# Ledger of designs, part 37: designed miniproteins, single chains, continued (5)

Each design is a single chain, and the fold is of that chain. pLDDT is the mean over its residues in the fold that is shown.

## One batch from the design tools (miniprotein)

Design m17350
Fold by ESMFold2-Fast:
Structure m17350 (fold): chain A 67 residues (1-67)
Amino acid sequence: ALDEGVEALNKKDYETAVEHFKKALAKDPNNAGALYYLGQALEKLGKTEEAAEYFAKAISIDPILGE
């Protein structure tokens, strides 16, 4: 799920990336990487407010991801 999401992100298939990252988070809700990548995919889809919430959560778990 996470690896498939990153691959979709690299292909600019943002909708598919969101789906895979949500599946990764269903298994591990505190996966900072999945939260961060989900934020990026949502931002690319114009869902900036939703993206900001996921970025904030990711950075609160792993501050290095926000640097």
Scores: mean pLDDT 78

Design m17351
Fold by ESMFold2-Fast:
Structure m17351 (fold): chain A 59 residues (1-59)
Amino acid sequence: SKRVRRAIDRAADVLGASRDEVIEIIRNNPHLSQSKLAGVLGVSPSSVSLIRKALGIKV
């Protein structure tokens, strides 16, 4: 969805990383809370929830 792509793009821009690197950070940390992962990525917890749902990761 457009919202998921924008969330990934925002995280990539904030971190100075690629979209694939952002996705790998999210996949490698499935047990981190939305708030903790949001802090790592420099985005909102809602954005983390949207990305995780799109990747099929249970939140």
Scores: mean pLDDT 79

Design m17352
Fold by ESMFold2-Fast:
Structure m17352 (fold): chain A 65 residues (1-65)
Amino acid sequence: MLMSPSEISAILLYAMGSLLFKKGDYEGAIELYKKALKIAEEGGASEELIELLRENLKKAEEALK
């Protein structure tokens, strides 16, 4: 399989963050997306996952402004 343990962890955090975002919990979504992004970047996850996390983090942060 091409998925590292770090990538799996980042995907799980992303999924949880997306669920919170969908419920309107933007603060919770931001926290989970930041954790997922840190794990993805430090663990060498795919560029596609890192870009997806950055995009969704930005959307959640903008929703709080």
Scores: mean pLDDT 81

Design m17353
Fold by ESMFold2-Fast:
Formats: C-alpha cells, structure tokens, sequence
Structure m17353 (fold): chain A 74 residues (1-74)
C-alpha cells in the first residue's frame, strides 16, 4: 500500500542518514539505493502524487549530501 511504502521510505532514509553520519559510507550507499527503489514504487503506487514526489526528492538529496560530507571527512 501507499502508506506502507511511505513508512518504509521514511525508515530507510532515516537509517541511511544514521549510517552516513557514522561514516559507514558503503552501508549508507546501499540504503540510499533501497530508498530510491522504495520511493520509485511509492510514486508509481500514488499515481504520481507531486507532494510525495517533492518530499522523496528532498529526502534523497539530504542522504546524498550526508554521504558526500562523510566522504570529504575521510
């Protein structure tokens, strides 16, 4: 369901951010990929809901930014 996908996306994004902040870049990248796959399914299941799409894009950009920051601290 849309609700289950939205919850899974939120949990996966939050986990990706935690691993990125911890410096576990490989795990953060794995979770980023999972979040993108879940987000794509969410947008498809929601019929292209623009509000959900905007939030999804913002969340993914936040994860990417934290991964880049972690790489630069290396």
Amino acid sequence: SVEELEKKLKETVDEAIRYANAGDIDKARELLKEAMETGDKLIEASGGNSKLASKYIGDILDVIGRIIEAELRK
Scores: mean pLDDT 84

Design m17354
Fold by ESMFold2-Fast:
Structure m17354 (fold): chain A 61 residues (1-61)
Amino acid sequence: MEEELERDIREALLLIMVTVSAKAAGVPEAIDKAYETALANLDKPLAEQRAAIDKVVEEAK
C-alpha cells in the first residue's frame, strides 16, 4: 500500500520533470521516450533518473 503510493507519486513527479525538461529544450516529441527511460530506472535515485532524462532530451535536439 505505502510502496504503491510512493511509486505513483514518483511516476507523477517524473512525468512533470520530463515534460518541463523536454519543453524547455524545445523537443516536446521526446517526452514519451524520456518518460519510458525514467520508468525503466524508477528503482534508482532521482538524480540518476534525471540524468537519464536529460540525456534523452539532449540527444533529441
Scores: mean pLDDT 76

Design m17355
Fold by ESMFold2-Fast:
Structure m17355 (fold): chain A 107 residues (1-107)
Amino acid sequence: ARALLEEARRLVEELLERVTAMIRDRAPAETIRSEIALAISRIAALLLQVVRTAEQRAAVRAALIRATNLFEEAVEAHEAGDVETALRLVREAAEVLLATLRALEAA
């Protein structure tokens, strides 16, 4: 499980770095959405392998939904040209996922 959590953390950090760069470079919203969707799918697959209880599964699902919503708000801010808001929301989405990883590591 530890190796899967370390891989998931790496994917979250890589997602944060790539989406931050794409927003700064004014990449198309569709490209950013595709990158987020692929990364969230991979992170979800790893987290599902480490959850042991129904309660952990519910917490992971809630975190994935919250992070996905924050990333969607970030893409909407990006489409509006609000780079500062987009970058803040991307950081908030990444922190939701990182906090979930820390909770699973502590269990």
Scores: mean pLDDT 89

Design m17356
Fold by ESMFold2-Fast:
Structure m17356 (fold): chain A 55 residues (1-55)
Amino acid sequence: SEEEIKEMKELLEKSYAKTLAQIDAMSPDLSDDAYQRYRELLDESYEKALEKIEK
């Protein structure tokens, strides 16, 4: 149902925000390359999860 999809998206958004906050907290100690890789991995994971929810 649309409500279940909405709930799954909200959980995904919370997970994304938490992981992003963790990456940002580590960012002063990360190289630019490492920060970019973490961000890319997070965004790729988010997109894949979103596609599965919208099936």
Scores: mean pLDDT 84

Design m17357
Fold by ESMFold2-Fast:
Structure m17357 (fold): chain A 79 residues (1-79)
Amino acid sequence: EKEALRAKALELGAKAQAALEAGDLEAAAKYALEAGRLYEAAGDLRAAAQAYAAAYMAQGKFEEARRVYAELMAKAEAA
């Protein structure tokens, strides 16, 4: 199950990258946020932190990106 969640998250990450390269920040944020949720469900908190931070940064929400990254990275290191 965790492998399947990670595989889908990786696919969504690729879609986020393609959207970012196309200049579609809204789509990039949406795909990155969904990838983050799947990584979090899989227990991969480092990948979730990166995906959520990327999503908030694409939306111009830099303080929220910093906060969520710090929180999830700290939780990942504690595990």
Scores: mean pLDDT 84

Design m17358
Fold by ESMFold2-Fast:
Structure m17358 (fold): chain A 80 residues (1-80)
Amino acid sequence: SPKEEALREIRRLTEETKERIRAMPLPPEVKETLLALVDAVEADFLAGVERAETEEQLEAVVESARNVLDAILASAEELE
């Protein structure tokens, strides 16, 4: 179903983001904070998928998730 596809995509994006953060040369405390933020973002967007009523809304939720996760990675890169 479209919702199952959206859930898989969000989980995949979240897993990829967490793997990138774990590989970064950042202090452990910073990594823990960023990983917790990614987990919170995942929870919010999974809830967004459940609330979506149309395929267009599902696409918007996935796009928003991608944008937020990209912003987290960009912020992490600025921390060195």
Scores: mean pLDDT 87

Design m17359
Fold by ESMFold2-Fast:
Structure m17359 (fold): chain A 71 residues (1-71)
Amino acid sequence: DVGALLEREADRIVEEAKQAIKEGASPETLKEYADRLRALSEGAEQAGFTPLAERLRKLADEYEKIAKEKA
């Protein structure tokens, strides 16, 4: 199930990003997580998983904002 694989990858990235934020990771590292979530969102959208794609895009926007605030 492609949807289940996309959700597992999303959950993995989110957990890694949460730990990075908690540990005070650099703006570059946070931007990398935002970019990874954006790429996954685009993949989910192309596969027809629109609700997942919207969730991932919102998370990417949040992480990018945090990265900008730390820069």
Scores: mean pLDDT 82

Design m17360
Fold by ESMFold2-Fast:
Structure m17360 (fold): chain A 75 residues (1-75)
Amino acid sequence: SPLLEAARRSGDEEAVKLAEEIVKQLEKMDPTVRRVAEHELTRLVEEALGLSDPEKAREQIRKFLENALKRLKKL
């Protein structure tokens, strides 16, 4: 999973756990919607990984993943 790979590159165990839960929720959705959502989230995580401040990068990644998981649980 591209999302899981990106989360692992952050070095943040919490981000990896959030990404695993998101992937599990996405598996319950239409395959087309799942691919688009995973691609979008992966892109956001990759963008945050490009930040020069590692602390800010981790904070932003967690925020993106937490918000995504919260939204998916409402679907």
Scores: mean pLDDT 81

Design m17361
Fold by ESMFold2-Fast:
Structure m17361 (fold): chain A 63 residues (1-63)
Amino acid sequence: MREELVRAARRALEVGRRAAEARRAHSEVDEETRRLEREMREVEEEVAPFPAEEIEREVRRLE
């Protein structure tokens, strides 16, 4: 359970970072941005059962 939360939080942080970078890039990476947004939705579904405060705490630890 906790390991799954940590893994999801780590993935969310990494995908979020790449999404932000892709948005700053030229419109040539629009397809990549859309793919990352879909991945973020998948991560949100994976962490939905966990309390928001626990997710935020794990994300902060991984930063």
Scores: mean pLDDT 71

Design m17362
Fold by ESMFold2-Fast:
Structure m17362 (fold): chain A 61 residues (1-61)
Amino acid sequence: SVEQGADNLVKLGDKYEKEGKYEEAAKWYRLASNAYRQSGNTEKAEEMEKKADEAYKKAGL
């Protein structure tokens, strides 16, 4: 499902964040946000947008 695909993108973002690769983490969180939005899950989409923004700040961007 589209939502299950989005969940997998979140896991990739979490993996890169754990590795300190914040720019990569932000990219995966943004893709997850877009996927959740397309599935109609606005709450999770907004949560992932926030995680992407926080990851970019940690990357110094």
Scores: mean pLDDT 85

Design m17363
Fold by ESMFold2-Fast:
Structure m17363 (fold): chain A 116 residues (1-116)
Amino acid sequence: SLEELLARASEALENLDELSLQEQLDLIRELVAWVRANADAWSGEELATAVTLVANLLAATAEKAGDAASLARVEARAGEFEALHAAAPDDKAALRAAVEAFAAELDGILAELAKR
């Protein structure tokens, strides 16, 4: 559920210093899979909330790892999704396509961070 995703992401952000890099990456991967699985069921606002929280968690992970390139990639992709949601909040097809593009980019960032 969205509530469970939000709770887990918030808990991870609060306890980020207690999690290993691998544990952080595994959690982010799980949360991205939840966003993908629920993209058709969630409203545009719910998708925007979930994407923002996942992006914030990955950005915090990249910053903590000292990976400025990964941080910039996350911020750029999150900004693109936010701009799309602001321009077309009820275009579920466009938002779903943006979620898939965002998730694919995050998979690449997660793989790069896992090398550290």
Scores: mean pLDDT 79

Design m17364
Fold by ESMFold2-Fast:
Structure m17364 (fold): chain A 59 residues (1-59)
Amino acid sequence: SMEEEFKKLLEEATKLAKQIKGPAPEAERHILLGLTAPTLEEAIEHLKKAIEIAKKMLS
């Protein structure tokens, strides 16, 4: 379900964000947008973007 996808993406996004040493404003912004989005579809898209940004910062 989309609710299960959202929970999985939120867990991954927060896990990756915690691994970043120092400020990550773009990734943090997308996590916040994912938590405050009016629909699950928009929330999922923001969390996917946060994960993408965090992975690039950790590479």
Scores: mean pLDDT 84

Design m17365
Fold by ESMFold2-Fast:
Structure m17365 (fold): chain A 55 residues (1-55)
Amino acid sequence: MIEELREELLRLSVEAIAAAVRVAVTGDPAAREELDRLAARIDELAAELKRLRGE
């Protein structure tokens, strides 16, 4: 449960770094959109992980 959320966060963080590099190198709007979507998903999972730790 918590470990699964941590693994998901790590995976998404790696994908976000790759997307950020792609944005920096190419300026591709699609890469920017992907980065924004990944950031939103990371925020959701981080909030859920914090909730579980608080409970």
Scores: mean pLDDT 80

Design m17367
Fold by ESMFold2-Fast:
Structure m17367 (fold): chain A 100 residues (1-100)
Amino acid sequence: MEKAKELFNKGNEYLRKGDYEKAAKYYNKAISLVDNPSASLYNNLGNAYLELRKYDKAEEYYLKAVELDPNNEDALNALGFFYLMRGEVEKAEEYFKKAG
């Protein structure tokens, strides 16, 4: 059984290399092995899904990151840019304000 931290680190390595499908697979496997996934893990999974153009999943995981850590600037900025890209300007401005 692989350790969740090692799977998260592999996900980060694949995300950096632009292998978004493998990044998402390793992040999902890491999530399945922990009772309390971190906001950073959910945010990075959201980034992988965004790059895969799986927009509903990207939004879901960014929102989970912000639910766990309402002051997570990476997740708040990611949601801001996500909603801006989707044409939801009012929502984008709300999340950018929360990010500071």
Scores: mean pLDDT 86

Design m17368
Fold by ESMFold2-Fast:
Structure m17368 (fold): chain A 73 residues (1-73)
Amino acid sequence: SPEQEIKRLQEQQERLEKEIDDLEKRIEELRAKLAQATGEERERLEQEIAGNERMLERYKEELKRIKEEIAKL
């Protein structure tokens, strides 16, 4: 059923949007810590931010695909 498929995709969209929001907030928190960090701590925070930014990029691509799939139904 197209209606059941749309509902499944909408639930997946809501989950990803929540994950994106939470991840963006985490990145902001890490950037705030980075502003006060030096040496090895700074390097660790930069690495963690970079990892989270890569994950955010993947989630945004997944969200785009889901929105495109919904639009085709």
Scores: mean pLDDT 88

Design m17369
Fold by ESMFold2-Fast:
Formats: structure tokens, sequence, C-alpha cells
Structure m17369 (fold): chain A 58 residues (1-58)
């Protein structure tokens, strides 16, 4: 879905800016939307990115 892709892109943009808190939030939103859409592969990708951002946020 376009909404999930948009949040995934926003998460990557904030990750690049060093805003790990916002990156984690947007990757979490993307993960939930991909789960709702039944796209398990994309949901796993977004969840892995959320974990990475969370670890950097420490």
Amino acid sequence: MEEAERYLKLGKEYLEKGDYYKATHYFGMATQLYIDAGDLEKAQEAANLAREAFEKAK
C-alpha cells in the first residue's frame, strides 16, 4: 500500500538525518500497515529497520 511505502521512506529519511526516535516511529507505522495488508516480507523488512533505528536511539 502507498501509505506503508510512504512511512518506510519517511523512516529512512529520518534515519539519514540522525533522528532515530522519529525513524523508529515511522518504521513501526510501516510495519503495522504491511501486516494489515498481508505483506509479510515488507513487514519483516520494516520491523528490522525499526529495530536498527531503536538500537541507534539508545
Scores: mean pLDDT 83

Design m17370
Fold by ESMFold2-Fast:
Structure m17370 (fold): chain A 93 residues (1-93)
Amino acid sequence: MEELLKEALRLLQEAARAAREGDVERAVELALEAAKLLEELAKKFKEQGDEESAETFKQGAEILRQAAESGDLELIAETSEKLAAYLQRLLEE
């Protein structure tokens, strides 16, 4: 779990940076990779009975996929930043 959280955090931070820099291709690629890891995290947290975290990651993954499909850099950046902050809090506990 912790390794998956750290990898998702890294991808989200890089996706946000790429989106803020206007690198559409990189932001889209990183957002889609982050979405895959968030979907895995959602399943693991659901198995642990943490429905709040599971739903947060599931919704985050869906938003990132939609933003990537539309090339919405602002939405990729904002969503990635919010999810990264959430993941940082989980890792500090």
Scores: mean pLDDT 86

Design m17371
Fold by ESMFold2-Fast:
Structure m17371 (fold): chain A 85 residues (1-85)
Amino acid sequence: MKYKAETKYGTFELTLTSETSAELTNLDTGEKATLTKVNEDTFVGYLEKENIGVKVTLDKEKKTGTLTLYNEKTGEVTSAKLTGV
């Protein structure tokens, strides 16, 4: 299953790779982050190049979610809706 979100950092695609892992791809840059499941609906990871922490919360029934990006350099937190594709 795949999800997409538009953010100020670019368009992201989330791919669920296993029950406990996902891959987040910035479609504009090609950068990837591996996300690890931390509870039933939440995955976390890090975009090393941008120094951005990543949190994804999914509603699998509705095929939606929230992508939260924490910019470590500025302390800015941004969120975007993930929509299943």
Scores: mean pLDDT 84

Design m17373
Fold by ESMFold2-Fast:
Structure m17373 (fold): chain A 75 residues (1-75)
Amino acid sequence: VAKIAFVIFSVISVVSFLVGIGLLATAVYISLRQVEPPQWLVNLVGSLGMVGLLVIIAVLFLVGSLSLVLAVVIH
């Protein structure tokens, strides 16, 4: 059912963009203002490294963009 596919891709797109924007905005704000990061972000960077965090943000934007295109095509 095209309606269900559209809803699923739209939700994935919105969630991916929101999470990606949130992570990017937090990382940029901390870097530019040199404010102490929250513990959850320190733990994530410690586990994945800075490169890992950047890759996750890039993948979230890529998935969001692809899901949005698919939602538009299905519409």
Scores: mean pLDDT 71

Design m17374
Fold by ESMFold2-Fast:
Structure m17374 (fold): chain A 66 residues (1-66)
Amino acid sequence: DLDYAVQWARQHLDPKQARAVELAAKGVEAARQGKYEEAAKLYKEALSLYPNPEFQEQLAQVEKAL
């Protein structure tokens, strides 16, 4: 789940990667609320800090909804 993933990242990843996970988690929450434009921006920020295939998949899904 999102809260567990963010907490785990903060303890086990370097600060830049942990921030990317936090931004991606905020993106998932924004998408759940129908805020697709906000979600897309959050995923793009996360990808700029840490390239991750899952973040790219989530961004692609959100962009299809726009």
Scores: mean pLDDT 79

Design m17375
Fold by ESMFold2-Fast:
Structure m17375 (fold): chain A 82 residues (1-82)
Amino acid sequence: MRWEEAEKLREENKERFDALQKRFDEIYTEAGKLVDEKGDSEEAMKVIGLRLRFIGDLLEADIPGAERTLEEMEKRVEELKK
């Protein structure tokens, strides 16, 4: 019943999850452009790993975990800009 409990938490906190998804889409789009420009497959794999973590955070309805994953993704994007 963990999935049903998580789904209920997502419905009850829809606005917070929609905000997290919007942040993810913005970060992931920027990361993808930078990886394409640099041709850096290692950084691409790291970004994919963080995407999988974010999906897991959403499946668990772990808002603090999702926020930490997005912060790590934002930090990775800043490293790609250097």
Scores: mean pLDDT 77

Design m17376
Fold by ESMFold2-Fast:
Structure m17376 (fold): chain A 86 residues (1-86)
Amino acid sequence: SKLEEELKKLEEGIERATAAGVISPLELAEGYKKLGDLYLKLNEPEKAKEYYEKALEILETEVPADHPLREPLIKEIREKLEELEK
């Protein structure tokens, strides 16, 4: 499906950008969140959880506390992780 192709392209894109050192921590966290969202759409909640947890770790450890997108993104990811525990 196109969704599976988008997921693969995003995974490969993140891997290449990370290896090349051209991705910021915020962009990497946003990418991992999108991977989590795509895995949820594919009914793979364990993979979604892994990527949400990776995004959360980067936001908490690598993104400055005063960045305006940090707290909204952390909140959204935490809400998604809580929903997966239901």
Scores: mean pLDDT 86

Design m17377
Fold by ESMFold2-Fast:
Structure m17377 (fold): chain A 65 residues (1-65)
Amino acid sequence: SLEEARALIARLMREGRLTNQDLAALGKAVVEGDEERIAEVSARAGLTPEQRQALADYIRAGIEG
């Protein structure tokens, strides 16, 4: 869920695995449909495929309303 994605983001940022710059890069990549860049940023943060999908869905929901 979006709420679970928010909790995941907060946890990863607290652990130092995800930065505000990483979130900005993911946001741009999601807007542009750049799946390769989404994968690169997610791999750098050590996200699982499920966590990557949850984060991408959260960003898309924020863009679309």
Scores: mean pLDDT 77

Design m17378
Fold by ESMFold2-Fast:
Structure m17378 (fold): chain A 55 residues (1-55)
Amino acid sequence: SMAEIEAFAEEVARLYREDPEAADRLIVRAATQGRLEEAEAGGRKVRELKAEEAA
């Protein structure tokens, strides 16, 4: 559901700020479990956070 995708992206964002490697592992695990929509949303969130860091 959309709510689950959004919740996953928020969890990825929270993890990324504390442990970027843990956030990456969470995204990879979602992808391997067939949760492609969540994995894509998480990956997009990480790219947004990296862009913020670069600015």
Scores: mean pLDDT 83

Design m17379
Fold by ESMFold2-Fast:
Structure m17379 (fold): chain A 64 residues (1-64)
Amino acid sequence: SAIAEKAKAAAEKAREAGSGTGAAVAAWDFYQLGDREGAKAGAEAAKEAGGSRAAIETAQRYAE
């Protein structure tokens, strides 16, 4: 379904970015689209990629 496809895209984008900033941007994009699972995946990727504190906190707020 569309939701599953978006989740896959979110995971791929986070992996390809390899950076906290890229993952935070992905989380924001999915948050704006109403895709909570995508936003959550992006927030987790931002944390794991060792992004800046600001980027990680921003991504986490989108995922809530």
Scores: mean pLDDT 64

Design m17380
Fold by ESMFold2-Fast:
Structure m17380 (fold): chain A 68 residues (1-68)
Amino acid sequence: SAKEELEEILEELNSIPEIKAEMVGEDKVVAETTLSVEKQIGLVLRIIGDYPNVEVSVKGNTITIKAK
């Protein structure tokens, strides 16, 4: 389910020292990152590839992952 995917993503992102992620409500994870643009793109592509029930958007250093 999308909720289980968001919970897995939250734990994965918080295991990375350059990322601070939190669950917002029940349908969204917001992550603030100090990653380079190249590493941020790689992370976003990995999430999109691995988690079919979520959508990802990026604004500057903020990654937002939302249930579809």
Scores: mean pLDDT 85

Design m17381
Fold by ESMFold2-Fast:
Structure m17381 (fold): chain A 50 residues (1-50)
Amino acid sequence: MKYEVRFGLGPGDIIEGEVVKEEGNFLYIKDSNGNIYINPKDLVKKLGDI
C-alpha cells in the first residue's frame, strides 16, 4: 500500500509499504526493503486500496 507523509518544511513523501505497528499517535510503516518509517498519524495519508 502507498502512504503520503507531509511535514511543514518538507515535500510530501510517498512510502510504499505496510503499517506494522501503531503506538500512541505514531504509525510504523515498513517498506519492501525492510525500512521502518515512524510518523505521526496526523501527517500520514493512505493512498492505496484498503
Scores: mean pLDDT 69

Design m17382
Fold by ESMFold2-Fast:
Structure m17382 (fold): chain A 86 residues (1-86)
Amino acid sequence: MKVVVTFYNASDAEKQAVLDYAAELRERGLDVEVKVDGDKVTLTIEGVSPELAIGEVLRAIGLELEGKKVKITFEGDTITIEVDLS
């Protein structure tokens, strides 16, 4: 199972929060990649259950998602979460 979380219009603080969370997940033994491209940050997690991944990603990053535009797409063994932080 693969989870891809993309944050658009991320501040420097929000980018750092994603990087810190990625480091925590790697320390827990998860296969995690993070890519920063301007104001876009993409977090990819391999080998995790979808329900646990969504809940933990949203909570542990510490981002306030209330009122933000969030799109979740389910395709095969991949969950894609897109968040607009603007």
Scores: mean pLDDT 74

Design m17383
Fold by ESMFold2-Fast:
Structure m17383 (fold): chain A 62 residues (1-62)
Amino acid sequence: NPEVEEALESLRNAVEGKPLTRPGDKVVAAAADTDGDGTVDEAEYRAVKARLEADAGTTLPD
């Protein structure tokens, strides 16, 4: 699903420290910060991806 793939790309960009210029990208990154530490790490990204894959019933690209 393109919306889910875009969300994962935004999360990947946040993990890699790439600039997030669109408000939606920042909201997605903030939602993935489950520890409230102000950063999205690889474990948080993978947890969100696994949840999205379960909700969508499909495997998503990295």
Scores: mean pLDDT 64

Design m17384
Fold by ESMFold2-Fast:
Formats: sequence, structure tokens, C-alpha cells
Structure m17384 (fold): chain A 96 residues (1-96)
Amino acid sequence: SLLGMSREEALAYLERLAKDTIERFKKEGWEDVAKAVERVLEATRKLGDPSVHLAAALAIATLDAIYRTSSLPKEEVRKWIVEELDRLAELLEKKA
């Protein structure tokens, strides 16, 4: 497992990170981003691969960090994040 995590630890890490991210974006009124994160979480769970769970968690964390630190207009960053999360979900769904 990436970072030495067990399968159970990797899934728990993804679920916690995803739930925290969903709650934050819902509070900001960004239901589309929250829904895209939920879609990635469900697709990742179906695949059941700890490496994929950790990769999905890192992708979600990276996109959230880009949103928080970007100097670009937030609406442009929001649209890009939704598109990237949807692409990731589609890739994962195709493998499940």
C-alpha cells in the first residue's frame, strides 16, 4: 500500500477526506463540486484497490489545495475541478 497504509486505513483515509471536502464545498454553495467528489468516492469503493483509494484521496486533496491557493477567478477553478473529478470518476467507473 502507498505510504505503508493497510487496505482498511487507505479506505478510511479516503472516506474521511472526501466527507470533509464535501461538507466544506456544500457550505460554500458548490453542490456540483460536492457531487463530483461523492461520485469519485463511490467509483473508488467499487474498484476496491487500496492504491486507487490513496490516489483518489491525493487527487481530491490536490484539487482542494489548488482551489484554496489559486489566484484565478474561483468560478474558473470550480469549473475545472468539476471537469477533472468527473474525468477521474469516468476512468474509475470504466475499470469497475
Scores: mean pLDDT 78

Design m17385
Fold by ESMFold2-Fast:
Structure m17385 (fold): chain A 75 residues (1-75)
Amino acid sequence: MLSREEQEAALLQLYLLFLRHETDPELREEMAKLVEEAVRALEAGDLERARALVQEMIARIREHLPDLTVPELRL
């Protein structure tokens, strides 16, 4: 299993992948809010909240970028 630091890095990589393919400023801002909250949850040790936020991020990526291969992220 990934460490919390590695999970945070994976979250940021997922966010950067989204930003590379999505140029809509509103969607980029929404995703930034989700990643910020997920990182805060990881730093606080709230893995249940972090996992829920990651699932929301992945769902939004799949909704807006259905042709993008999203790696499974496990906290």
Scores: mean pLDDT 75

Design m17386
Fold by ESMFold2-Fast:
Structure m17386 (fold): chain A 100 residues (1-100)
Amino acid sequence: AAAERATALNLGAAFADALAEVARAMREDPEEGKEKALALAEGFRAVAARSPAVAAAARRAAELVERAAEAAGDPEEAVRLLEEGRAELTAELTAIAAAL
């Protein structure tokens, strides 16, 4: 439980930081933001495959950044999606950690 809790909390912080970086990139350079979002989605898919405790949250994070990449032609909408998703995913991973 303690190791799984630490993993969930660490992944939650990493997800929040990564999503914030993609949101910043979308505002500064939407093409770079799209590339970063797609790379981050692959990273979340890999986490989901190897970490059952956070797999659902990691898959949702991948789907969120993939949607933001699709919205890159409207950077304000892409950033809105990332900011809303970051808050939701952070809360979810904190709840998972508390349950472990």
Scores: mean pLDDT 77

Design m17387
Fold by ESMFold2-Fast:
Structure m17387 (fold): chain A 69 residues (1-69)
Amino acid sequence: MKYRELGEELFKKGKEEKDALLLLRAGGYFAQAGDLDKAIEAYKAALEIDPSNKSAQAALADVEARKKA
């Protein structure tokens, strides 16, 4: 299984469809792949569409903390 490839596919689809949930899922796959930069980008894109998405806010904070550590 390729989490990075799944993340890329969902990220592209989420951006094209302006779907915050697809972008949130893409961020999750990037985080699982260890690609913290891509995960941050995906979560920020989800928040661009839905700034009140608490799941995306929490996930972004977690990934940023993991990248700093």
Scores: mean pLDDT 83

